# Ledger of designs, part 40: designed miniproteins, single chains, continued (5)

Each design is a single chain, and the fold is of that chain. pLDDT is the mean over its residues in the fold that is shown.

## One batch from the design tools (miniprotein)

Design m17464
Fold by ESMFold2-Fast:
Structure m17464 (fold): chain A 71 residues (1-71)
Amino acid sequence: LDEKRKAEEEAYAVFEEKTREALRLLEEGDVEGAIEALREGARKVEELSPELGPGFREIAEAMIKGFRAKA
């Protein structure tokens, strides 16, 4: 139970870091780099917490649709 909560907290932290990286790349005009960063974030979340993977993948894909609208 404690290990599961720790993995979930790490998953949230990793996705937040990757989201910040993606937003920075998007601001610099690197839409493809931003999309890649979000996909890497979702993949790492699934590795750390398989139960959270699908939810974060859905969030990442929703953000990617917004990024593609700028490309």
Scores: mean pLDDT 80

Design m17465
Fold by ESMFold2-Fast:
Structure m17465 (fold): chain A 93 residues (1-93)
Amino acid sequence: MPDEVEIVESFALMFLSLAKKFLEQGKLEEAVEEVRRAVRYVEESGLFSEETVRKLRELAREAEEAAKKGDIEAAKEKVEEIGEVIVEAARAA
C-alpha cells in the first residue's frame, strides 16, 4: 500500500477505536466526534473514491442516530462497519 494510504488508514482506525471506548463509557457525544473525525480525515485525504466516502458518511450518520437513541450495540456495529470499509478501500488503493 502507498505510505499515504497506510497513514490515513492508521489514524482513522485510531479515531474509531477511541469512539468504541467512549461508547462503552457512555460518552456518546465524544464517541460521535471521533467517528466524524475518522470519516472527515479519510474524505479530506483525497485518496479514496467518492463512492467510498459517501458510504462512510452514511454509516457515520447511522452510528450517530444509534448513539442518540442509546443503542450502544448498534452504534458499535456501525463503527466496526466503518473500519471494515476503510480497510478494504485502503487495500484496493
Scores: mean pLDDT 85

Design m17466
Fold by ESMFold2-Fast:
Structure m17466 (fold): chain A 98 residues (1-98)
Amino acid sequence: EYAEEARRAAERAEEAARAGNGVEAGRAAALAGAAAGAGAAAGASAEAAREAAEAARRGAEAAIEAAKAGKEGAKGAAGAAAGGASAAGAEAAARLAA
């Protein structure tokens, strides 16, 4: 399920952030956002779309924290921004589905 994919990607972003790897955290956050967006586009229920969007936001927050801590913060910040944008898109789609 796409919500599970978003959650796993968010977990990877959090793990990378804890390891101090801002680049990987940003990449994982972008993947979480993409999974949330894909699920919404596929006509998932409003609730499932919201859960995926929340997971993507969690991943983006972790990536932003890693970006603040690391020297490679700029790469992490870019990934976090992409993840956040995707999460916002998923939320908008969820509203339409509701």
Scores: mean pLDDT 65

Design m17467
Fold by ESMFold2-Fast:
Structure m17467 (fold): chain A 78 residues (1-78)
Amino acid sequence: ALNITANGAPFTDGQTVAVGTVLTLSSDGGLEGFAIPELGISVGVLKGETVNVTLTKAGTYNWYSTTDPSVTGTINVV
């Protein structure tokens, strides 16, 4: 499954974070994908890897898993 933290804390759907927040993505089994298309973000992560994504732009964005379309949510950047 895809695991997400925001500045090292657990990420929750609909969370509000500051501009400059780093999302850390990891996988506990195989290839996982993550995208925020409005920010030009589309990344894959393998088991044992981590990927960091910095949120540089204020706004409310939809995110989704590119490997599991049922896994989707929102994030608020202020």
Scores: mean pLDDT 81

Design m17468
Fold by ESMFold2-Fast:
Structure m17468 (fold): chain A 74 residues (1-74)
Amino acid sequence: SAEELEKKAEEYVKKGDYKKAADWFRQAGDIYESEGDLEKAAEFYLKAAQAYVKAGDIKNAMESGKKAVELREK
């Protein structure tokens, strides 16, 4: 479930593995989007973007941030 992916992402944040944490947050966002929960999807894409920034992954940070903005306009 998306909630299980969120917990996994938080475990990687505690380990300092921000890249893996961001990937798990993004996957949680994808699940919420597929379920039609656009507000939660946007929240998790934003969390992914923040974790990607901490990982130095600017490309994925921009992509995740863009998805969060797009979902808030629908």
Scores: mean pLDDT 84

Design m17469
Fold by ESMFold2-Fast:
Structure m17469 (fold): chain A 100 residues (1-100)
Amino acid sequence: DKEKFELETQLVFAIIQAKMAIDDAKRGNYDAAIEGFEIALKTAEKARELATSPEVKELLDQAIEYFKKAIESAKQGNVEEAIKYANKALDYLEQALDAL
């Protein structure tokens, strides 16, 4: 299924971008981390638009909410909280991928 493949591709890309952004935050590369979280957010929003399953939609809505919280915390200089929220978003993305 081409639509399922595109959704899976967007989810995998969002997971990779989120992991890279978390690593950037841990390394003190805060501007790069914020940009990475914004890319992961946009990719998760695109995945949400492609999703047809109510379960996958709900998991992606949670991931989107936690990426928004991660970006806000990072912009306020609260890096530890940003990493915590980004890891929650990552967990929801991985659950969405498993639910495909």
Scores: mean pLDDT 91

Design m17470
Fold by ESMFold2-Fast:
Structure m17470 (fold): chain A 79 residues (1-79)
Amino acid sequence: RELTLGEQLVIAASAGDAERVRELLAQGADVNAEIRRKIIGTDLYETPVSPLEAAKLSEDKEAAEEVIKVLLENGADPN
């Protein structure tokens, strides 16, 4: 199964990969994408997960801070 830009954005955000997040947003990924399915090998769940929520779950808090900043600059809804 090929991942959508939104799914890739959520995965990059959860990994704390700010550079990858910027690349995906530049490609037209929806900053407020909600992913509703659990994908094997990822932290995406059946409950809707946004890129901002995925970034908050990152183990690397410094990297998560940069990702959150990039997402908010691109219009991510913090609510």
Scores: mean pLDDT 73

Design m17471
Fold by ESMFold2-Fast:
Structure m17471 (fold): chain A 55 residues (1-55)
Amino acid sequence: AAQELSDLARELRAQGASEEEIIARIKEKAYELTGRRFPESYDGNQIGVLVLLSA
């Protein structure tokens, strides 16, 4: 879960995706993997840290 989100963020950055798109994709992936909604105010890095800490 946490590694998958980190890998997704890395791949999207390598492809030149915007931070907004990366955050949106990470939120969607996190919901898919955990079934939990994340606040819109959380950035992709904060979401990744939370998933890693809860794994």
Scores: mean pLDDT 64

Design m17472
Fold by ESMFold2-Fast:
Structure m17472 (fold): chain A 63 residues (1-63)
Amino acid sequence: MSALAEATRDGLLAAGAPAADAEAVGRQVEAGELSGAAATAAATAALKAGGGKQGPAPAAPPG
């Protein structure tokens, strides 16, 4: 049970979600209030709140 909550929290942090939002979603997953699709929806909301981490765009090499 905790493995899913930790994976959700760590995934959100890696994607650039605010730490507070990532931990809140992780705690709700651990408490069993969120699962599967509901956890994904909450994670998406947290990422949007953090501005959505784009990450470095891969440079296209010249053809």
Scores: mean pLDDT 69

Design m17473
Fold by ESMFold2-Fast:
Structure m17473 (fold): chain A 92 residues (1-92)
Amino acid sequence: SDELVRELADFLAGLAREGARVEVEVEGGTVFVEISGLSTLQAIGLALALIGFDLDGIPVKVKIEGGTVYAEISGLTPEQARELAERLRAAS
């Protein structure tokens, strides 16, 4: 839903505002997000939060490598994907 996508955007933009490095790439209805500069505990906490969004109905695949979290957000409309990416880039 549009509301869940906005909640996800708000959450990820919040991390960028708190000093995490956020990089974003878009391919159609899929948004790839790389979040770095995290402690291992912060990365685990972020991954669990993203799994929560997946359970709520936004398809999210998560990979952790040390202090970096990679998220693949799919099933978005091209408009939703663009809006999410623009918001994250603006917060970074």
Scores: mean pLDDT 82

Design m17474
Fold by ESMFold2-Fast:
Structure m17474 (fold): chain A 73 residues (1-73)
Amino acid sequence: MEHLEKGKRAFEEGNYEEAVEHYEKAIKDAPPTSEVAIEALRNLGRAYEKLGKHEEALEYYQRAADAEVARRR
């Protein structure tokens, strides 16, 4: 939870690179199909869009969608 919250704060302050680092840690600390991991993957996509990395953003949005499908199972 702390890394997800720190990532959100960094994103709100416009520090998108710092937000990416915190969201990556949130994913590592959470089960792959957990709500925390899925939210962190979506927020990584948003952070990469803000950094102008559109293709990386799409990849993370797709990974979040795949995790949602796996979670339903």
Scores: mean pLDDT 83

Design m17475
Fold by ESMFold2-Fast:
Structure m17475 (fold): chain A 66 residues (1-66)
Amino acid sequence: ATIVARNTGSATELTAAALLLMGVPGVTATVVGDDTIRGEVSGDEASLERALRLANAVPGVEAQVV
């Protein structure tokens, strides 16, 4: 599954979201542009749910499955 996370342009929030996503087993996160992170999830559904919860917990960051 693929997750896309976006924010309002703060580098700090994007960095926090990327680090949280990379902490989930089976997730690879890549910054694409100034305000977007793309995460690939090769783990199970529990890893996907954890990644979504962690990214959405960062203020100003909104994550969704695409």
Scores: mean pLDDT 72

Design m17476
Fold by ESMFold2-Fast:
Structure m17476 (fold): chain A 72 residues (1-72)
Amino acid sequence: MVGEIVLLGDYRGYKAGENISDKGVFKKPTKPGRYYLVSEAGNLRRIRWIPESELESRRHLIGRIIGTVEVG
């Protein structure tokens, strides 16, 4: 759903498929589009949003895909 952060894998006690938007865990991006929440390769504690359009070009920076959000 637009504006809702949905997990794609288990993260910090939450399960894949859960909506975590109301949990206050992450600040969502502000520009419209689809984004993926990823842990960085080499530093899995460092979490960032990557636009869908940049996933392939930035694949070397991605350790794990955690979640997704669509910003409207």
Scores: mean pLDDT 73

Design m17477
Fold by ESMFold2-Fast:
Formats: C-alpha cells, sequence, structure tokens
Structure m17477 (fold): chain A 75 residues (1-75)
C-alpha cells in the first residue's frame, strides 16, 4: 500500500518531466516493498528509479537507489 502510493507520486513527477523527484519516489517505493517482503515489487520499482535517475543524468542518485534497496532487502 505505502509502496504503491509512493510509486504513484513517482509516476506523477515523471509525467511532469521531473526525473530527479520521480527517481526518489520510486526508490522509496522499492525500499517499502522490500521491507514488506515484496521482492518482485522492490525490483520493479528499483528499475524505474534507475531509469529515471539515468534520464536525469544523476549518477549519484542511481548509486543511492541501489544502496537503499540493498540495505532494505538484506534478509
Amino acid sequence: MEAERLAKLGEEARKEGDYVTSAKYYTQAAVEAARAGDLEGAALYLQNAIDDANKAGDRALVEEAVRAVSEAIRE
């Protein structure tokens, strides 16, 4: 539920061309999905975060997304 809400906010930012904000919301959605044990959802949201961070040209944002989700998955 929380992951889905955050993903919706990411989609809204993406529609407005704000790929930095979109990547941040999708990263949060991936973290929440991972914490809930939804590893498939976490992987999908992480892919969206990486895609949007790349469109923004922000390599540090890609690295932060991967790290945050990896820490959340850890089991």
Scores: mean pLDDT 86

Design m17478
Fold by ESMFold2-Fast:
Structure m17478 (fold): chain A 50 residues (1-50)
Amino acid sequence: SSLQADALGSEALALARLGRTAEAEERLKQALELDPRNAKAIAAGQELQR
């Protein structure tokens, strides 16, 4: 569901901001598989490009 993608995307973003890259990438992958247009997942991906 969109809600599940939002939760995973938010977790990925938080983990990425903390520098926990491997965990962030795993959550991001799951979020994008559910919703490739999810705003939180996209933000997490951008954070991981820093």
Scores: mean pLDDT 83

Design m17479
Fold by ESMFold2-Fast:
Parts: C-alpha cells; structure tokens; sequence
Structure m17479 (fold): chain A 60 residues (1-60)
C-alpha cells in the first residue's frame, strides 16, 4: 500500500542520502519476507526501524 511505502520511506530517511534508495528496496524486501514468515505488520515495521537505527548508530 502507499501508506506502507511512506512509513518505510520515513524510517529510511534516517540513513545518509546516498544509501536511502538501496535501504528502501532492502526494507521492502525484508518487510515482505517477515510477513511471509508470519510476523505481524506492526512487528515487521518495528524490526526494520530497529535495524536501520542500529546501522545509523554505527555510522556516528
């Protein structure tokens, strides 16, 4: 959905601009894989955001 795509884009904005396109594509694929594994939409988004936040912390 467009709403989901916008939520993922907002999370990805935390990443340096040069990596945003690749992280957005990776996050979409990770989200689909998590849903197929039986993880809820809410938990899948939380997992994606946590992983991106951890990556951003490693850059600082």
Amino acid sequence: SEELKEKIKEIVKKVPEKYQDIFYKMALRAYEALLKAGISEEEALKIIETNIDNFVKMLK
Scores: mean pLDDT 82

Design m17480
Fold by ESMFold2-Fast:
Structure m17480 (fold): chain A 65 residues (1-65)
Amino acid sequence: EEENIKLMEKAIDAGIDALKASKDPELRERYLRAIRQIVESLKKINPEKAEEFQKRVDEAVAELE
């Protein structure tokens, strides 16, 4: 359970890095969609951490705009 949360956290961080590294709008949308799905899964397990990661995703998206 805790191990799964750590894996989701690592996946979200890797997804944000991939999102920032990609200059292709289509790939960015795919990465963002994947990240959002992981955050939704995390929300079912730990809503507080999911909210924290959602903020980090929102900040990363804002930096790209």
Scores: mean pLDDT 79

Design m17481
Fold by ESMFold2-Fast:
Structure m17481 (fold): chain A 88 residues (1-88)
Amino acid sequence: AEAAALAAELEELQKRLFELAKEISRHSTDPEVLEKLLKELEQLAKRLDAIREQAVALGDSGLAARAETLRRWARSLIEQIKARLKAL
């Protein structure tokens, strides 16, 4: 089912977001690493938005809400990296 596939992808993206958050903390002063993490987070945020839209189209409000929560977290991490890069 399409909803089940989206839910499985959301779980993988959530795990990756957690890993990226840890990498940002570990490499907070490395501009090369931060730039790579920024690009990955921007791609991940776009995919989360696409999943949210697909979940809405499928009528799965719970899946859409989960995707939106993860998207907001990804955007927060993007802003943190941008602020650090500007300071370096």
Scores: mean pLDDT 86

Design m17482
Fold by ESMFold2-Fast:
Structure m17482 (fold): chain A 79 residues (1-79)
Amino acid sequence: MKKEEADELYQKGVEAYRAGNYREAAELFQKAGDIYEELGDYRKAASAYGLAMHAAIQAGDLEKAKEFAKRAVEALSKL
């Protein structure tokens, strides 16, 4: 997948979060993080997973928030 797709998903996630669509924002940030991780951009992957965690917390999904927190830490550990 292209970096441009990940950047677009990240931006859409920010827009969804600002609109209060937290569940959608979490999904968009997760997809962006997955692509960044696949590309080896662990810093951007960690950022995307961190934002997915915050969105999941706002949506009341604590299990997904814990998963995203773990993914963000794992991405940072590869730097």
Scores: mean pLDDT 87

Design m17483
Fold by ESMFold2-Fast:
Structure m17483 (fold): chain A 61 residues (1-61)
Amino acid sequence: MVEELEKAMEEARRTGSIGEAMRKVNDLGQALSKETTPQEGSEIAGKRLRELMEEAAKERK
């Protein structure tokens, strides 16, 4: 899991999408921290980040 996430982030960085993905995760985390517990928010943010990283890796073709 951790290695899989790191690999996806590395590929996203190569496509230049990492900055945008990190920004979206930060926005999501801040919004969730207001309505949810930090633990729940971090899990949702992590899942969203993984989705973005996987889509960026998919652009690799």
Scores: mean pLDDT 61

Design m17484
Fold by ESMFold2-Fast:
Structure m17484 (fold): chain A 71 residues (1-71)
Amino acid sequence: SMERERQEQLQAYRDAFEKNGYNALLAQRLGIPVSEILRNGAPPPTPEDKQQIDTLAQAAADGRETARAIG
């Protein structure tokens, strides 16, 4: 059950990072403001971007578990 909840949480974080985090990452990489990405539309993420999103999603899930244990 906890393992299933973790998998669902990871997917939710991936979706959130694709929506919000990817736009920020792309803006930083291209050296343009996020508002310009949002105005013109972002291209689909590269395999590198997907790996970075997965890493961030995993870290966010782990951070949530740690924060819950401490606070």
Scores: mean pLDDT 62

Design m17485
Fold by ESMFold2-Fast:
Structure m17485 (fold): chain A 90 residues (1-90)
Amino acid sequence: NEEVKKALEELQKALDESMKLIKEGYDVGSLEGINKAIGGALQAMGGIFGAEILAKQGKYEEAYKVAKNDLEGAKKAIEEAKRIIEEAKA
């Protein structure tokens, strides 16, 4: 299913971005930024695992819904982390 595949690719990118934000938060000394980025990473991982398990079962519509919901949550956490980290920069 192309929609599930694209959503999984976006979740993987969100996970990678969250990991980079954890390092950036560490570099600027923003514990709040790090915590938000960790939240984004965990949500992206949940979406990847949930969607892959459902797709394995042939439940592509449910897999897509799980992937999209977790992707939206991960993106929101990433944007919050970015804002907090930018505010912490000199």
Scores: mean pLDDT 88

Design m17486
Fold by ESMFold2-Fast:
Order: sequence, then structure tokens, then C-alpha cells
Structure m17486 (fold): chain A 100 residues (1-100)
Amino acid sequence: MLKELVERLKELLKKLKESGTSRREAIIMSASVSALLLAILLAGKVEKNEELIKLAEEFAERFQKLALELEAATTEEERKKVKERMIELLEELIKEIEKL
């Protein structure tokens, strides 16, 4: 389970790094992150892994804040800066799950 989640997160990280910063790409990035966070939360609940549930909830709140900043961004340069922060946050999430 955890190994498969880490592989999915690493694939998403690669896609985010390769993605552009148009409004459409920003929406797709936010949706993809939200979908994977939900998958992690559900996996934690099924396996009764309280540490994984807590990580999913904490990171969901942090990613939601970035998604709101991304939606508020009016220029591609502003979206690029938020994207860089989302990439850093996703790398942090991968590292935290690998410790479990």
C-alpha cells in the first residue's frame, strides 16, 4: 500500500514539474493533488493507519491554501511561484509517507 502511494506521488510530482502555468493547467494540477490526497486518506481509513490519516488531513489543508492562492493568481508568473511551492509541499509529503 504505502509503496504504491509513494510511486503515485512521485509520478504526480514529475507531471507537476513538466506542467505549464496556464489557468487550465493550474486547475488540472489542483484537481490531481486533491484526488491523490483523498486516495491517501481513504487508504489510511481502510488500513486503520492513524498516522497516514493525520498526514493526509494536514497536507490537504496546506494544499487547499495553495490551491486558493493559485486560483487568486492573475499572472502566469504568480501561478509559477505557487506551482513551485506545491512541488516543495508534495516532496515533503512523499518524505513523510516514506518514514511510515
Scores: mean pLDDT 84

Design m17487
Fold by ESMFold2-Fast:
Structure m17487 (fold): chain A 82 residues (1-82)
Amino acid sequence: MEEEERRIREAEERLREAVKEGKVEELLEEYKKKAEEGDRIAKLAMIQAMAALKEKLKEEEIAKAKEELKELAAEAERERAE
């Protein structure tokens, strides 16, 4: 089905663009709404977007944890510099 094939390619392209822009969450929300309306292609795109968001969140979560540890270490140094 040419329409479905084109929509799948378009969804993959939009996902790559959203990953570059950091808007995967917005794209996921859009696909989730369409999937709830019974759009099979949107459901597949939603699953792919969730996987991409999970990978990005893992990287950002590690970065946040490192930042928090640096702040805690700096706080401890200030207290011990007494």
Scores: mean pLDDT 70

Design m17488
Fold by ESMFold2-Fast:
Structure m17488 (fold): chain A 55 residues (1-55)
Amino acid sequence: MLTTEEEVEKILEKVSEKVEELIKAGKAPDMSTPEGREKAKAIVNELLKEARKEL
């Protein structure tokens, strides 16, 4: 059975890799603005859903 720790570790790894890729591509939202933070949350939530399905 997958532990919560194993699940969280895999999700965080996948999300971090994708976020880093977006930053390098210049497509990362501006975290200093409210609009950018809202967009960043939407991206992270989408990546979390995808990562969890891949477990």
Scores: mean pLDDT 71

Design m17489
Fold by ESMFold2-Fast:
Structure m17489 (fold): chain A 66 residues (1-66)
Amino acid sequence: SMEEAVRAAQERERRRKLMELTLKAYDAIKNDAPDEEIDRLLAEIERLSPVAAKGLKAIYENKKKK
């Protein structure tokens, strides 16, 4: 149906955006970007996927402890 095609397209776009933001957040954490930038990226990721945001937050907290 047209509704299924639209939902499939929206899900593909959501996955692409989530992947882009996840890579940016990982690079920001690895390269010691400002906390404000990391927090912004994590907040946007959490809006798309709470599970992905939880994993990245754990990586960020572990880096802060070093």
Scores: mean pLDDT 82

Design m17490
Fold by ESMFold2-Fast:
Structure m17490 (fold): chain A 85 residues (1-85)
Amino acid sequence: KEELKKKVRELAKKLAELLSSTGNIDYEVEAALLIIGVTLIIKYGTPEELEKVRDALEKAIKAAEQGNYDEALKIARDGIHEAMR
């Protein structure tokens, strides 16, 4: 359980850093919102929800590493939204 929360936290930080590194203010705002959403899921989410968010963040990071920042944001937001239901 602790390992899954730690992994999700680390992935969220990595994605936020990739988005912020673009110098685009819109992506900096989205990075801040992602950190807030992930923090709430870590605090209140089930193991199943945390696994969904982990998978979404891993996929989003891969898209961001390829320069596909809009796709990365969509993947991360969709994963967080599904987990918050």
Scores: mean pLDDT 82

Design m17491
Fold by ESMFold2-Fast:
Structure m17491 (fold): chain A 60 residues (1-60)
Amino acid sequence: MKEEKVKELKDKALEAVKAGDVESASEYLNELADLAGEDHPLVQEVGKKVEAAINAALTE
């Protein structure tokens, strides 16, 4: 039922990570978690990638 939007938010979050846009990536991750739940495997996977991108940004 919500799978299409879950995939869309996942893809947008990952594209934002690739672009170095950690703010947009965090926003898409929050929307994904709200829609699918924090325990969802895709939320966990995207969350780890967003966290890695934030750590990279802090290193400059």
Scores: mean pLDDT 78

Design m17492
Fold by ESMFold2-Fast:
Structure m17492 (fold): chain A 67 residues (1-67)
Amino acid sequence: SAAEREKLRREGTKYLLEGLKAYSAGDYETAAQLFRKAAELYEKAGDLESAARARELADRAEQLHKE
């Protein structure tokens, strides 16, 4: 339903914001995990553009954690 998609999108945004907070604190491992979860929720909501952006953020966080 549209209401369920909106709920998933809002939940995805919550994980995105927590991921950005972790990223700003230099906790790139936690940020990557949170961004991956945000991407999954956005994809389930049908928001493929937000899902793609969240995956890019996760990839960048993983790269920074390894460097």
Scores: mean pLDDT 90

Design m17493
Fold by ESMFold2-Fast:
Structure m17493 (fold): chain A 76 residues (1-76)
Amino acid sequence: MEEKKKKVEEYKKKMKEYFEKAKEYARKGDLKGAREYMLKGVKYGNKAMELGDEETKKEVEEYLEKGLRELSRILG
């Protein structure tokens, strides 16, 4: 259980880090970089949801929804 919790937290951290990088590249007008890091963020979010409990899934889903909306706003 401890290892599983650590992996979930690691995946959540990577998801957040990649989404912040995606937003950074989007603000610079680097659409390819923004897309690459967005996809990496989504990948780690999905990994966290697969290993996590229902509370983790809800938290990650909410983060992905907000992150994608913010990224869309920056790119639009």
Scores: mean pLDDT 83

Design m17494
Fold by ESMFold2-Fast:
Structure m17494 (fold): chain A 59 residues (1-59)
Amino acid sequence: SDVEKGLELAREAGRLARQGRYEEAAELAFKSSDLFRKAGDEASALVAEHEGRRLLELA
C-alpha cells in the first residue's frame, strides 16, 4: 500500500540522515510525504515534508 511504502521510505530517510547523507535523506522524506498524501494520511505527509525541508538545511 502507499502507507506501507511511505513508512519504508521514512525509515530509510532516517537511516541516511544518521549517516550524514542529508540530501539523499531529504529526497526520500519528500517521496514518503507524497505517498502519505496519496493515501489520505495528511498528518504523516506534513511531518515527512517538514523533515525533508529540515534535512535540506543540513545538506
Scores: mean pLDDT 88

Design m17495
Fold by ESMFold2-Fast:
Structure m17495 (fold): chain A 68 residues (1-68)
Amino acid sequence: SEEEEALRERVLERAKKLAEMIAKSLGAEEIKIEEVGDNIVKVIAKKGDKVYEITLDIETGEYTVEEL
């Protein structure tokens, strides 16, 4: 239904915002949203010469940070 589609979109936008806030809390200077899927949001964060990949699981609320 249209209501279900609107709720899903809000959940995805909230997840994107949370992933960006996590990146900023790590001191990221540059943040790029790389992927928005049904169950994950992937953000690439850059701090100085280091690049980090942050993956947030929408279902569990867990996230991982990997240095690239």
Scores: mean pLDDT 75

Design m17496
Fold by ESMFold2-Fast:
Structure m17496 (fold): chain A 61 residues (1-61)
Amino acid sequence: APQQAALEAQYRADMAAVHREATKALGEGDKTDPATHDKLMREVAARYRAVRAAYQAGLAA
């Protein structure tokens, strides 16, 4: 279905965006203290979960 293809494209784009942001933030790890690094990892994990949940909710509609 066209809606499913659009949802998949959005999901892939969102996942790629999170990956790019995470890679950039972790690539600057030398400038980031360990506590901030740990917090960033948790935030990235939460964002991946949110993107996946939104995609699954869209598929259920």
Scores: mean pLDDT 75

Design m17497
Fold by ESMFold2-Fast:
Structure m17497 (fold): chain A 88 residues (1-88)
Amino acid sequence: SDLEKLIKTLEEIKAILEEAKKKGKATKAEIEKMADILADALNHPDKEQLKEVLLKVMDLDNDGVASPEELETEIARLNEIIQAAKES
């Protein structure tokens, strides 16, 4: 179902963010993977645009470093969304 696909998508994004937090950085490959997942889930036609937005939203420096605190906040938000989706 569409709901199961959404939950799976959010859990995949959460896993990527958790790995990035563990490493202390998000790589460009991880950002590209999240953009690919989000493009499919949100029915967004432009994966390249989503990739650019994700890089800016995560406040990544030129070397791709992301704050563990910022990643923890985003993981918490995803947990809330996943819980709400499971209740639907």
Scores: mean pLDDT 69

Design m17498
Fold by ESMFold2-Fast:
Structure m17498 (fold): chain A 79 residues (1-79)
Amino acid sequence: MKFYSIEEAEEAIKKNPNDAEAWLQLGALLFLEGRLEEAVEYYKKALELDPNNEEARVMLAATLRLLGREEEAEKVLAA
């Protein structure tokens, strides 16, 4: 798996907006920076592009729980 900086992930998305992995990596980088609301939006985009991506689903639900958005996290895991 290629490790992305935020800038590298943004450039990958500009070249291929359907690169679910680039969206997932950007979300993960934002999560590590504590930018949890932004991480949620990028994980949602990754899951929209690849609905079978278990990593994106799990990370989205975990991030929503950290934000106290429990009902949204439960809906993500139930889908």
Scores: mean pLDDT 79

Design m17499
Fold by ESMFold2-Fast:
Structure m17499 (fold): chain A 68 residues (1-68)
Amino acid sequence: GEAAALLNEIGRAMRAGDLAALRRALDQLVSLGVLSEEEKEAILAAFEAGDYERAERLLVRGYLRSHS
């Protein structure tokens, strides 16, 4: 679905180091109700700190929470 396509886009943006693409995809997940603004901020902060594993874990946790 739309959320799964955005997760794939986020993965590509993280691997490319494309902060602008990451921010846009996370904004779309917030608009869909998959993530909160707080979860988006935490993911961006981890990515900007270079902690890519933490950024991915936070993303997966938020997605699973929104999907039970």
Scores: mean pLDDT 84

Design m17500
Fold by ESMFold2-Fast:
Structure m17500 (fold): chain A 77 residues (1-77)
Amino acid sequence: MSEALEYLKKGIEYYKEGNYKKAIEYYEKALKLDPNLAGAYHGLAKIYEEKLGDKEKAAEYKKKAEEINKKIEEEYE
């Protein structure tokens, strides 16, 4: 399993625990290793929208996750 995926899992675990500061930290660490992890952008978008009220930042992360997912679908058609 890649280290980026391990950080993504830790981010999800901290999110479930309500530790949003650590969830953000681990999602950012995952993206530093693998910038194409749509799941990490999705997690960041959810925290910024639902917990921090930063809808503009949330929209940026959602757009990035959607672009990654669309690109993957186009490449594996």
Scores: mean pLDDT 80

